# Designed miniproteins, single chains, continued (2): the designs that were tried, part 69

Each design is a single chain, and the fold is of that chain. pLDDT is the mean over its residues in the fold that is shown.

## One batch from the design tools (miniprotein)

Design m6531
Fold by ESMFold2-Fast:
Structure m6531 (fold): chain A 78 residues (1-78)
Amino acid sequence: EKEFEADVYYALGLIALAVGDYETAIKWFTKAAELYKDINPEEAARAYEDIAVAYENLGQTEEAEKWRKKAEELRKKV
């Protein structure tokens, strides 16, 4: 099931974020968002926001802002 697979990737991203492994968090949230995008755009937008949080923690503010804008655009499409 695609949604279950996405949920697992999202959970892995949350664990990585919690332990301060921001690069790993971005990897898992990106995989989750790719799966969510076609089946649950709201969850994909949430994953994009969490990617932005990880980039912010890495000091990559410009990249974080790009991901926040992607989340906003995805929510507007519904």
Scores: mean pLDDT 84

Design m6532
Fold by ESMFold2-Fast:
Structure m6532 (fold): chain A 90 residues (1-90)
Amino acid sequence: SARIEDLVKLAEKDPSLAVEELVRLSRTDPELAAQALAELGKRLPRGVWEAIVQSVGRLMSPEERAAVLKHLRGLLSDEEFARTAALLNA
């Protein structure tokens, strides 16, 4: 997916801008936002990914977080989901 690849490259160069883009994406396409967060977790250093997920969660409403978490449940193992949900809700 070209969009997810672009987001990975953006997160490597400018994590703050990647956070803003992920928040925007969560409002228009929460399923694609969930796919992007899952892919970033595989490709970024853990500390960078954790900081991005926490920042995204802080900028989202409770209903926006719930929508993304619904799709993440289908993409991640139960353990990965629990960890990601904790970061997003921090």
Scores: mean pLDDT 86

Design m6533
Fold by ESMFold2-Fast:
Structure m6533 (fold): chain A 61 residues (1-61)
Amino acid sequence: STGVLAVAVEDYEAKSPEELSLKKGDRVEVLGDVGDGMVLVRNLATGEEGKVPGSVLRPAP
């Protein structure tokens, strides 16, 4: 595990093919900052990767 762990604090619906939809409570690994307030993440339950707004994430303990 090379990324920072985070949790989605709200549902997010993907607005483009490069974005990932999340449900509140989803655990993700943050893979990198891609600019414009967006981060690249991997959903730990599904293994899917995509961009989400950093604002929908909080650090996991």
Scores: mean pLDDT 82

Design m6534
Fold by ESMFold2-Fast:
Structure m6534 (fold): chain A 92 residues (1-92)
Amino acid sequence: SDALVEQLITMLRGLHERGAKISAEIVGDELHITISGLNVTELVGAALSLIGLGLEGLDVKIRIEGDTLHATIGGLTEEQRQRILDEIRSLQ
């Protein structure tokens, strides 16, 4: 839903304000988001926030590799994927 997209964007902006480095790419019908530059406590907090959005209906899969969090988001429209990608690109 558009409300979940707005919640995701707000969460990502908050992580950027905490010093996170965020990148994203569109792979087929999925949005792949990479989050780094956070300490372990902040990274766990980010993962829990994404899990929370998943419980509210966001199709999100999370993988943590070392100090990097990978989120794969499905079920989005092309417009929703592009909007999130553009927002993330504007943070850099």
Scores: mean pLDDT 86

Design m6535
Fold by ESMFold2-Fast:
Structure m6535 (fold): chain A 87 residues (1-87)
Amino acid sequence: LSEEQEVEARVAMILMMAQVLLLEEKADESMALKLVDMAEELAPRATKEQLRAIAEALRRVLEAHPDLSEEVKQRLEETIAALEERI
C-alpha cells in the first residue's frame, strides 16, 4: 500500500471502531484507548478533512458514553482538542 492508502485505511478503521463503540451499551474502554492511540499516531499524516472526521467521531463517542472512566474521557477530550488544533 502507498502511504496515502495506508492513511486512508487507518482513518477508515478509526471511524469503524468509533461506530462500534457507539453501538455498545457500555463502551469497551480498551477499544476507546486504542482508538485514541491510533488517532494520535495518524494525526501528523492525515488531511484536515480526515482530522475533522476523526474528531467528530471521537466527540460522538464521548457524548454517547457518560459511563466512561474520567481517565478515558480526559484522553478523548485531549485528543479531540489536539486534532481540532491541526484543522
Scores: mean pLDDT 85

Design m6536
Fold by ESMFold2-Fast:
Structure m6536 (fold): chain A 80 residues (1-80)
Amino acid sequence: EVAALQEKIAAAIAAGDAEAARAAAAELGRLLARYLAEKDPSLLEKLIEQAEADIAAAKTELERAAVTGALEGVKEEVAA
């Protein structure tokens, strides 16, 4: 599942499709947040901080869209 979502993100970035990259990254973010909330909540917190830093460091719109999607997915799952 994680590998399939990473492949979708990579394909969307290669195609220049920011919307698809963001959507696929949000699904990956939700999946990881759901898994890590149960297994390692401290790692989840670190991943959120890292994602916020990665958004600030993103050099392309596509990279920013993907990281933003992932962070939104994580935050949405944590808030639920």
Scores: mean pLDDT 73

Design m6537
Fold by ESMFold2-Fast:
Structure m6537 (fold): chain A 110 residues (1-110)
Amino acid sequence: MEEQLEAARRHLVEGMRALEAGDYEKAIEHFEKAVELAPEDSPVRALALYGLGIAYLKLGDYEKAVKYFEEAIRVDPRLPEAHRLLAEAYEKLGDTEKAEIYRRMAEQAA
C-alpha cells in the first residue's frame, strides 16, 4: 500500500506538470494512473480526479469535466475551487440552474 500511494503521488505530480505545460492528454494519462493507485478516500485520489476535471474542461469535454469534478467533491467536499469549476462546466453545458447551485456552494465552502 505504501509503495502504491507513493506511485500515485508521483503520477499526481507528473499530471500537474503536464497540465501546466498544456499537455492535457499526458495529464489525463497520469491522473488516471494516480486514481487507480490511490486509496478511495485519499487526498491524492481527490486531487487526481480534480486534475482530470480541469484537463477535460481545457479540452472542451464539459460532460467529462462535470463527471470528474463531482467525483472529486464526493471524495473531498472541501476541495478548493472544485465547486466553482463545476459551476463553470455546467454553464458551458447550458445548465444555468446547476451552475447557479454549485456557484453558491463554492461561496459557502470558502
Scores: mean pLDDT 86

Design m6538
Fold by ESMFold2-Fast:
Structure m6538 (fold): chain A 100 residues (1-100)
Amino acid sequence: SHMVEEAERLIEEAERLLEEARRLVREGERLAEEDRERAIEAFEEAAEKAREAARVAEEAARLGAENPEVSSSLIARAMALAEEARYLAREAERRREELE
């Protein structure tokens, strides 16, 4: 159905954003000892992307909850992504603060 396709698209978008956020966290960690300013920028961008991933995943979960044709497994995946993204956003913010 259209709503199932939209929920799947949002989950894919959230996963892409979360993967990019994780990549930026790794870059920030690598740069922390070499270039503090660039490390701070990487953690800031990671936090922003992770927050966006959380919002997109939460929207997917909401669509799933409101539409019976969306499977419980898809809803669970969206909720798990939102939780992981919120955790990563807080972690990236914490790492940024440690460098300031």
Scores: mean pLDDT 90

Design m6539
Fold by ESMFold2-Fast:
Structure m6539 (fold): chain A 65 residues (1-65)
Amino acid sequence: SLIEEAKRLLEKGKEYYKNGDTEKALSLFEEAISLARKAIESGQDKKEAINVILEARKLVNELKG
């Protein structure tokens, strides 16, 4: 599902972040946000999708700030 794929990308992004690959981490976090938004639009797992968006947004802000 879209939400499971978004969660997978979020976790992959976190691993790249830990390894210092900020460009790949940012790309993966942005992709996770996009998929989670699509999951909300499809009417599935809104709470889980919102949680993915919030986590990814926090990580993006930390990497850019």
Scores: mean pLDDT 85

Design m6540
Fold by ESMFold2-Fast:
Structure m6540 (fold): chain A 68 residues (1-68)
Amino acid sequence: MSIEELDEEYLKAIEEGDAAKALELARELAEAGAETITIPESASEEMKKQVEAVNADLRELQERRRAA
């Protein structure tokens, strides 16, 4: 599954209110090499916190790759 396909599924999971599936897809996006994961304002505070942690890890990995 491409990053674009994962992002579509992730947003759909949030629209459906499936927080667990949305968080799993956010992690799949990170593993696929997404630069950042979109956090809709409609997401719960707990979900926002979890996805922000994934985004922080992504930023660290990208900085390491770009710092050559």
Scores: mean pLDDT 73

Design m6541
Fold by ESMFold2-Fast:
Structure m6541 (fold): chain A 65 residues (1-65)
Amino acid sequence: KVEEYRKKADEHLQKAAEAVNAGDWDAAIEHLREAVEYYQKAYELGDESAKERVERLQALIDALR
């Protein structure tokens, strides 16, 4: 299940990159938020490395708003 949540987070990061390339910053921010939620779920299941990624992505979202 941890791997499933990491995979979903990575899929949302890819969609965020696609949204940026399309000039859709609102969609990019929403996909970044979804990635944070999935990394938080992975962290809750014992993936401690996900905590640092959540913190860095949250800072990025805050910088883009």
Scores: mean pLDDT 81

Design m6542
Fold by ESMFold2-Fast:
Structure m6542 (fold): chain A 84 residues (1-84)
Amino acid sequence: MSEEEFDREVEEGIALIVLGVAKVAIKHGKPQEAADFLRRQLPRIPEELKPEALRVMAEAYRQMGKFDEADRLEKEAEEIEKKL
């Protein structure tokens, strides 16, 4: 594999771990921690995984009662999916 393919696979692996950590935090009633963590990690998440990351953030915001922010994140995820 090329250096570029290796770096991409490493970034994808890290993104999956990031999503897993956020989902666990939400499951354990820590939606604010999950949302803050995902916001910091978003620039490092590959475009193909950003829709899932945004939806996980939307779930965190829904659990916090921030429905307008959750709706915005869902729409952003849909816009990215249309370009994949």
Scores: mean pLDDT 82

Design m6543
Fold by ESMFold2-Fast:
Structure m6543 (fold): chain A 75 residues (1-75)
Amino acid sequence: SPLEEAFLRIQELALKYREALEKGDLQTAIALLREIIALLEQILRDFPDLPADAKARLEQLIAAYRQQLEELEAQ
């Protein structure tokens, strides 16, 4: 399904993000984190019929990644 494909893509990006952090490649990590956030926000737009608890979890995840992005950009 398109939703499953989107979550698999997020998982792939999250693994690349972790690798970039482990290598100290902050510029690549920031770029990957921005892509993850954009894709999560796209899921909320494309799947408005998701259960309220699922939407809340996605919104919390976006907020957490946005906070991490701000922390990385401050370095």
Scores: mean pLDDT 88

Design m6544
Fold by ESMFold2-Fast:
Structure m6544 (fold): chain A 85 residues (1-85)
Amino acid sequence: MSELDREVEEALIIMQAELIKRMPDEFAEEGIKLAKKYAERSEELGLDRALAVVYETMAILYEKLGKVDEAEKWRKKAEEARRRS
């Protein structure tokens, strides 16, 4: 993958994660499935900036589902990814 292709994929993942974060609460479970796929792709490519946004999105979605402990776990992962960005 070229560096430009990686930058484009990172930007697209960030945009999608931001959109998922703003979806109605009824779609939170579907949003988590999508965010998890973007997290796996970002981890594969070492996209720390995208990981920070995706992990934050997962934290928000778990909070919408009332899963506070899970939300806190993903929030901490987002913080770690931001420190690496």
Scores: mean pLDDT 84

Design m6545
Fold by ESMFold2-Fast:
Structure m6545 (fold): chain A 65 residues (1-65)
Amino acid sequence: EFHQNIETPQGTYHVTYHIKEGNPACGSCMAYPKQVLEEMSNNAEGLPDEFTVNTFTGDAHFVKV
């Protein structure tokens, strides 16, 4: 697994990336959760403190710090 903090207009989120077995971590796969969070921040009336985004190569779990 991988961990990253992402700053957004909604605050800072701690992100845990769970790459599916057999799939390598890739730049696009690791960047996807950040792009999704940015789009949600732009279009949503507030982000939840904790949520999960499913991706083709794994899952990203977000927790507001």
Scores: mean pLDDT 66

Design m6546
Fold by ESMFold2-Fast:
Structure m6546 (fold): chain A 65 residues (1-65)
Amino acid sequence: MVSKYAAANILAAALEIEGVEARIEEEDGKIKVHLTARTDEQLRAAEAARDAFESLGAEATITRL
C-alpha cells in the first residue's frame, strides 16, 4: 500500500500542475502541508485538497497571495 507520506506527495504534485505551490514536511510521524494560492481558482483547488490531506492525517495550511 502507498504510505501516507507518498500519497500526500502525489496529491501535492497534482496541485503544482494547477499552479498551487505545495510544501510537505514530516516531523515525528506528523505530516504538515503548506499550500500557496495566487488566484481564486487556485484557492478553491487548495481548499478541496485540504480535505483530502486531512483524511490522510495531515495538517494543511493555505496562504492566499
Scores: mean pLDDT 77

Design m6547
Fold by ESMFold2-Fast:
Structure m6547 (fold): chain A 104 residues (1-104)
Amino acid sequence: DLEELREHVRYVQLHALKLKSEILRKRAEKIAPLGPGFDEGDAALDELLAGLRATPETLEKVKEIDEAMAKLDVNASEDELHAKMTELLERLYPEELALLLANR
């Protein structure tokens, strides 16, 4: 089901964006103390993720992304984090990405 596949890929993409945001926020807090403003962005991503249907398979892939992102250097630049996230998504969902691109 192409629509279900699209929702799964979108869920994983949004989760990866949330992880990137959390990493950048933790780095910013290390440089300068941050207030609760970043919590609003995290809550918005959580609401979007809750609106998407998650299957056990989707949650398993999310765990793979969590583990891979956790291995990234906390000192990595924003561009490096984005490039690694893109690489990881292509690695975990190459067939799904190809199908989505073919049916766009």
Scores: mean pLDDT 58

Design m6548
Fold by ESMFold2-Fast:
Structure m6548 (fold): chain A 101 residues (1-101)
Amino acid sequence: SEKAKELIAKAQEELDRVAADPSLTLREQADRIFEIAKKYIEEAYKLGDFEAMDEIVGLALDRLVELARRATPEEQAYIFARAGELVDYYNKLKEEYEKKK
């Protein structure tokens, strides 16, 4: 849908802005990426658009992986923990979406 395309575009813009923000630590960037992803996944869920939810999760995970490549081992552990929490959240909403179908 047009609204789903707008959500994906807004999610991508906010995620890219956070990933490029020099005022944020890697941990803060990971936290903001997680929060942005949750926000837009919830909006896509409300639209009933599973494909948009999947796309937004992929966009967020790609940015978290890029952060991990530049991170110390301690920061990588933190980033991967946030990525795991995001996947768990997504899977919960996916199960709820399938139940409503």
Scores: mean pLDDT 85

Design m6549
Fold by ESMFold2-Fast:
Structure m6549 (fold): chain A 85 residues (1-85)
Amino acid sequence: EPIPALEPSPEALARAEELARRAEEAARAGDAEKAAELTKEAALAAGASERVAEALGLVAKAGVAYRQGDVEKAKKLLEEARKLL
């Protein structure tokens, strides 16, 4: 089977990098939903499965919740992400 690291085109990798950068900006701004959405899009553009992309989106939401002081919400989101991996 083709190695996943060899699947994305240079254009797809560039798009994934831009989406990941924008996801981090959204996370720093406190926009959990935008950060998760962009993180999922970046993962998919990089060749990740939908399940892995969903897990990474939940991790991004957890990071925003933690920065906002909602530790319990962050823990629940990380637990949901772990169930997908």
Scores: mean pLDDT 80

Design m6550
Fold by ESMFold2-Fast:
Order: sequence, then C-alpha cells, then structure tokens
Structure m6550 (fold): chain A 62 residues (1-62)
Amino acid sequence: KEEAQKRLEALKLALEGHSAEEIAKKTGLSLSDAQAIVEEAKENPEKVKEEIEGLEAGLKLS
C-alpha cells in the first residue's frame, strides 16, 4: 500500500513535468526509479495515465 502510494505520487509528478531528482526527494524513491518514471511519462503519457487510474482503483479497494 505504501509502495503503491509512492509510485502513484511519482507518476503524477512526472506527468506534471517534475524532474527525476525532485520526484525522488518528494516520494522517497531511488533516483533510478524516478528517472525510469520520468522517461515513461515522456515516451508514453497515455500509458502512465492508465497506470495512475489502476493504482488509484487498487488503493481504494485495499
């Protein structure tokens, strides 16, 4: 649950244009994980939006 919440926050921040360093500091994720999320948001923003919806639904049902 905590891990899913951090990933959800990171994905939202990446779509908003935050840097990997900012995302890592705000969410507590590693810089490498934050960089991967930023890359995914730039390459596949629609996929990232779908992942956000899935994580929000999962957190609500948990």
Scores: mean pLDDT 79

Design m6551
Fold by ESMFold2-Fast:
Structure m6551 (fold): chain A 68 residues (1-68)
Amino acid sequence: GVGEALRLYQNGKYEESIKLAEETAKKYPNTVTGSLAYTVAGLSYYSLGKDEEAEEYFKKAEEEFKKS
């Protein structure tokens, strides 16, 4: 879930955080939970220096939040 993805992010496990966050977002489409999961993925991409991917995932988070 989002909490576990965030814990992975906080422990520097960015790739694992992204995978779990993407899986969580797919399980909860058009929800606040899905939006938060995409936010965690975006933060992890940003921490990896992947700014374009981070921006893409933050946009996905905003879109999910608008549909929730």
Scores: mean pLDDT 85

Design m6552
Fold by ESMFold2-Fast:
Formats: structure tokens, C-alpha cells, sequence
Structure m6552 (fold): chain A 81 residues (1-81)
């Protein structure tokens, strides 16, 4: 889990985790949203806790991303389609 990470640190983690999953909480949402194009292009699956799918769907779909939501964990998942 990355806490207080910069966009650069997120991109570096994504390069090491190609095809892997990176998990974020709601406090990281603005950072994740800004880094999302780079993360999805690297084939990383992004999970964001306590964020509704509607908040990121338009951004993700514009990038051929697939958005899913797990109501049990309140987690929104974005992956490359």
C-alpha cells in the first residue's frame, strides 16, 4: 500500500507491478485520478476504497478502462479493457 506517495512514486510502483494490483484509500483519490492514465497504460489494476464508481467512470472509460465496484468491500476497481 502506498501512503503519501507522489505521482512519480505511483508510476515507479506501477512499472514494477505490470499486470499487478495497486490498492489506494479515499484520501489518495485525487492523486490516483491524476496518475490514472499512466497506471492504466502500464496494465496495472487500480483499487480505490470508499470511492463510488461514478466518480471515476468517465475518466476510466475515456482511456478504454473497465470500472467495477464491490459493494461488500466498498472498493472501486479500474483495469485496462
Amino acid sequence: MLKNASVKELVEAAKKNEGGTIVFDKSDFALVKNALPALISLGVTVEIKDVEPSEIRKTAEAMDGEVTYDEKTKTTTVSKK
Scores: mean pLDDT 72

Design m6553
Fold by ESMFold2-Fast:
Structure m6553 (fold): chain A 71 residues (1-71)
Amino acid sequence: IDEEEVIRALAEMAIALAVNYVKKHKTPEAYEEARAFVDRVLAQAEKLGMSPEEIAELRRRADEELEKAYK
């Protein structure tokens, strides 16, 4: 198993959990909490060896999905 692939999969799962949280609650507080959670997860993934390019891509996708979930 490629450790970078595992870290990426865990980050993607965390983003999915944050998106589902916003879909269920749809409040400004839930949205900000989910964004902060994603920021913490991506910072940890970068520290564990994920590239800045992959971090940027995941952040962009997370922002798009969170905004759609809040709508």
Scores: mean pLDDT 83

Design m6554
Fold by ESMFold2-Fast:
Structure m6554 (fold): chain A 104 residues (1-104)
Amino acid sequence: MKEEIRKLILRAIGLTLRVIGIEFEARLIVEKAKKEGKYEEAIKELEKLLEELKEIRKELEELIEEAKKLGDEELVEFLEKNLEKAEEVIKEIEEKIEELKKEK
């Protein structure tokens, strides 16, 4: 495997793990907010996670372009699936923010 492909794979793995971590953090934030009635604090925390996910989405899009230039179709498919997952988590967090705003 070429050094460039190896570096892209390591970055892709790191971004994937962060998306999963953010999904888990968002779930815990929502559960805690509902249990404790602290909706304003939870909304601010979720908005910060959304900003981080948008940066991850941008990085994944950049990595997809790099992988396409290298001709690594398997890496492109892997990155596209991770981009789709990041978009799903973004939508779920946006929905949860709106739900918590209605509780105010």
Scores: mean pLDDT 84

Design m6555
Fold by ESMFold2-Fast:
Structure m6555 (fold): chain A 79 residues (1-79)
Amino acid sequence: MEELRKEAEEARRKAEEAERKAEEYDEKMRELLEKAKESSPEEQKKLLKEAIEYGAESGIYRMLASSYRIAAESLEKKL
């Protein structure tokens, strides 16, 4: 049972880390979108492309966080 507890804690930590990464990338995306509203058309294209890239990274980390959270919950149910 102690081994399952450690695995659950590790999965929880990885979920939290992935969620923090997702929030960090989401924040960068929002900053770029806000800056794009006040930029020239050429600069808007560059900022929007960069925002899309940060948005995609945020999405990937959110999926990872969800996967780790599900794993942790499954392990915790066995405790």
Scores: mean pLDDT 83

Design m6556
Fold by ESMFold2-Fast:
Parts: C-alpha cells; sequence; structure tokens
Structure m6556 (fold): chain A 77 residues (1-77)
C-alpha cells in the first residue's frame, strides 16, 4: 500500500503507512526506505535527515537505506 501511495503522490499517507510498519517491526528496511523516500519527495529534507539518524541509532545501515532511496527515486522519474 505505501508503494501505491508514493506512486499516487500521496506522500504523507505513504509516510504514515511506513511508520505503522516500523512500529510493528523497527528492523523492516523497506519501511525505512519508504518513509525516507516519502519525506524527500514531499520536500521534508530535515524530517528525512532525522529519520536517517534514528535508523543509524538503531544500528541500521544508513548507506544501504540511502542507496535504495536513490534507486527508488530514479526508477520513479
Amino acid sequence: MAEELLRQGRYEAAAEEARKRLEEDPRDKEAWVLLVTALMRSGRAEAAARVLQQAKELGLDVSEILYKVNERIAAES
């Protein structure tokens, strides 16, 4: 669902679905990618940076997350 919301340009709704997934599983890498992608595409760069910092503090690979975010944005252009 979050991927469909991103395709429709519904970035706030996509971010909310990604956050729900992270509440259930904070190690869901795809949910981190979807959340950061939604925030960046809605122009919320500071919020995206905070989310990446939270992922780093949880021990996630932020370089992998950023790579996948850039890959997703490129595929949607």
Scores: mean pLDDT 81

Design m6557
Fold by ESMFold2-Fast:
Structure m6557 (fold): chain A 72 residues (1-72)
Amino acid sequence: SLLDSLTPTERRILETLAKHGALTQSELAKLLGLSQATVSRHVARLKERGLVEIVDGRVALSVKGVFVAREL
C-alpha cells in the first residue's frame, strides 16, 4: 500500500508537518536532524506521490497527505 511504501524518514516528515503545519525545507532539516539534500530528496518524492505541496516556499500536507499522516 501507499502507507507501506513510505520510508521512516518520509513518515517523520509527514508527522512533523501534521504537528507543526507548513514548514520550509530548512526548518524540516533542523527539526529532523537531516541534511538539506536529504530533506529535498524525500520532499520531492512525497510531492510526486501527491502527499505534500509547496505553498509560498513552504512544504505543506495535501488533503491526501493529511489522511495518510492520520494513519501513521
Scores: mean pLDDT 87

Design m6558
Fold by ESMFold2-Fast:
Structure m6558 (fold): chain A 76 residues (1-76)
Amino acid sequence: LREKALEYKEKALKYVEQGDPLKAYEYARKAVDLALEAGDEELAEEIVETVMEKVAEAAIKAGLLDELGRLASERV
């Protein structure tokens, strides 16, 4: 689980670099969920603080901040 969380974190960062913040968010969210399933709260917090910040910045640049907000609210 933890290894898959790290893999999905890397995929999320690659999608940020490619200018696809919505896919980046999907992989970052999966990485957080996998980290929590593995019991690694520190990794989950790190992903939220580092990767999600980059996803938000990419979404603002792409004009997709509203779509990102909609995806983020779906789980809660």
Scores: mean pLDDT 76

Design m6559
Fold by ESMFold2-Fast:
Formats: structure tokens, C-alpha cells, sequence
Structure m6559 (fold): chain A 67 residues (1-67)
């Protein structure tokens, strides 16, 4: 898994969602679903999906910059 359990928990805390929601959003995005489709499948807002994906990207970017 490219994300650790600790990274998933950090993203969940930042966005204000459950770790399970972070895992679901990440998995569906990797399978090629759009933010709108993920929102409809999980019963959450598209804005929440966007925030989760942004948090994942920011965390990966920090890791890439050796943080």
C-alpha cells in the first residue's frame, strides 16, 4: 500500500472524516472514478472528496520533499 496506516489517520484528522472514508476515496480514485462518482458512491459531498484527495497529495508532496 502506498499510504501507511499513520498517513491515513493523519489525513482523516485533517479533513474531519473517518479513516475508512480516506481509504475508500483513495481506492476509488486509483480505480479511475471521478470526484463526483466517488461522492455518489460513498454518500458524501464532492467537496469532501476533493479535500481528502488534496490532503493525500499534500502529504505525498511533503514526503517527496523529504519531510
Amino acid sequence: MPLSLEEIEEIARRVGVSPETVIAVYTLANEGYSQREIAELLGISQATVSRVLRAIRELKERRLREE
Scores: mean pLDDT 79

Design m6560
Fold by ESMFold2-Fast:
Structure m6560 (fold): chain A 70 residues (1-70)
Amino acid sequence: AEALFREAGRLVAEGVRAAKEGDFEKARELFREAERLLTQSLRQAGASDDLIAQARQLVREAERKALEEG
């Protein structure tokens, strides 16, 4: 769980950086991969489906905001 969670955080940071650099395609790919790893990490930690859905929504909102502001 810890390794996947840490990797998801790294991908979010890289996604934000890619958006700031104007590489929106790369940013979208990085955010999608981060969402996948975050979901796997939360499931390994025993999180509920509702909590996982909320976390995924927050990642999607962060992606939209980064792309709109970049």
Scores: mean pLDDT 80

Design m6561
Fold by ESMFold2-Fast:
Structure m6561 (fold): chain A 69 residues (1-69)
Amino acid sequence: SPEVEARIDELLKRYPEAEPFRDAILSLPEEEALELIERLERAFREGDRKEILEIETELGIREIERAVG
């Protein structure tokens, strides 16, 4: 999705440490990807390490579901 790609590029320009989330975000439906980008932007802006870890866990759970389903 061009919109998701543009939004992740803006996130990575501001927070390069979010690069590991790129492929996971691009694998999501557009609406979920945009919501995740917003959550990551807020978490990195606020330095909320707990929220970042929670997002990592959620993405891991989704990957497991996709592998099984």
Scores: mean pLDDT 76

Design m6562
Fold by ESMFold2-Fast:
Structure m6562 (fold): chain A 73 residues (1-73)
Amino acid sequence: SMAASKEVAAGLLIVAAQIEGDPETVRAAVDLLKELPKSERNPFLAQKVLEVARRLGDEETAKEAEEILKEIS
């Protein structure tokens, strides 16, 4: 399904961001999560995006990940 494909893509992007420390990769992951319906956004991936964005100092991406978590909690 399209939702499952985007979730897998977001997971792969966050793993790449953790390995490379690339803020563009974590940004791509949050953008993919935002394309999913709220009911299909994985809270584990949203928490991982938040963790990696904070570690990289990407305050904008961290804020967006926090908003996603707030909407699905």
Scores: mean pLDDT 73

Design m6563
Fold by ESMFold2-Fast:
Structure m6563 (fold): chain A 53 residues (1-53)
Amino acid sequence: STVERRFFEGLTDEQIEKLKKLGIIPEDADPEELRYRLGRYLSDSILKEIEKA
């Protein structure tokens, strides 16, 4: 199912850039790396911070 990939791709480019600045996502991340980092390291506080900024 592509639903899992689409879940992470649902983030905006702005949100992805902020995650890269935070060091959670590398600049040239593979889909597997994105799923791993976002699923493992994303927390409510980080998501709330992205929404504020």
Scores: mean pLDDT 58

Design m6566
Fold by ESMFold2-Fast:
Order: structure tokens, then C-alpha cells, then sequence
Structure m6566 (fold): chain A 60 residues (1-60)
């Protein structure tokens, strides 16, 4: 699976869960990827991943 495909799946999953913060981060990462802004893409992807980790960390 490509990085773009993974970002799209993460974005759709966040949208399904109503997680607007995580969805917004992955949406911005995907937009940055499409325009070739690797640094912005990595920053937003990192923030989205941290939000997911915080949820799992709070659950046990």
C-alpha cells in the first residue's frame, strides 16, 4: 500500500468516527503530499498519529 493510500484510509477512518481533529491533520497531510511539500506532509501525519496514540494510551 502506498503512503497516499494509507493517508486516505486514515482520513476516511477518522471521518467515520467523527474525529474532526485527526481527520483535519490527515487531510492537510494528503494535500501537502499532493503538492510535493514533504515537510508539511510529515508534520501533519505526525500530529494525526499522535492523536490516535493519545486515544489508545487513554484506553488501558
Amino acid sequence: MSGEERLRLLLEEARKEGDDETARQFEQALAALRRGDREAMLAHMGKGSELILEKHRKKE
Scores: mean pLDDT 77

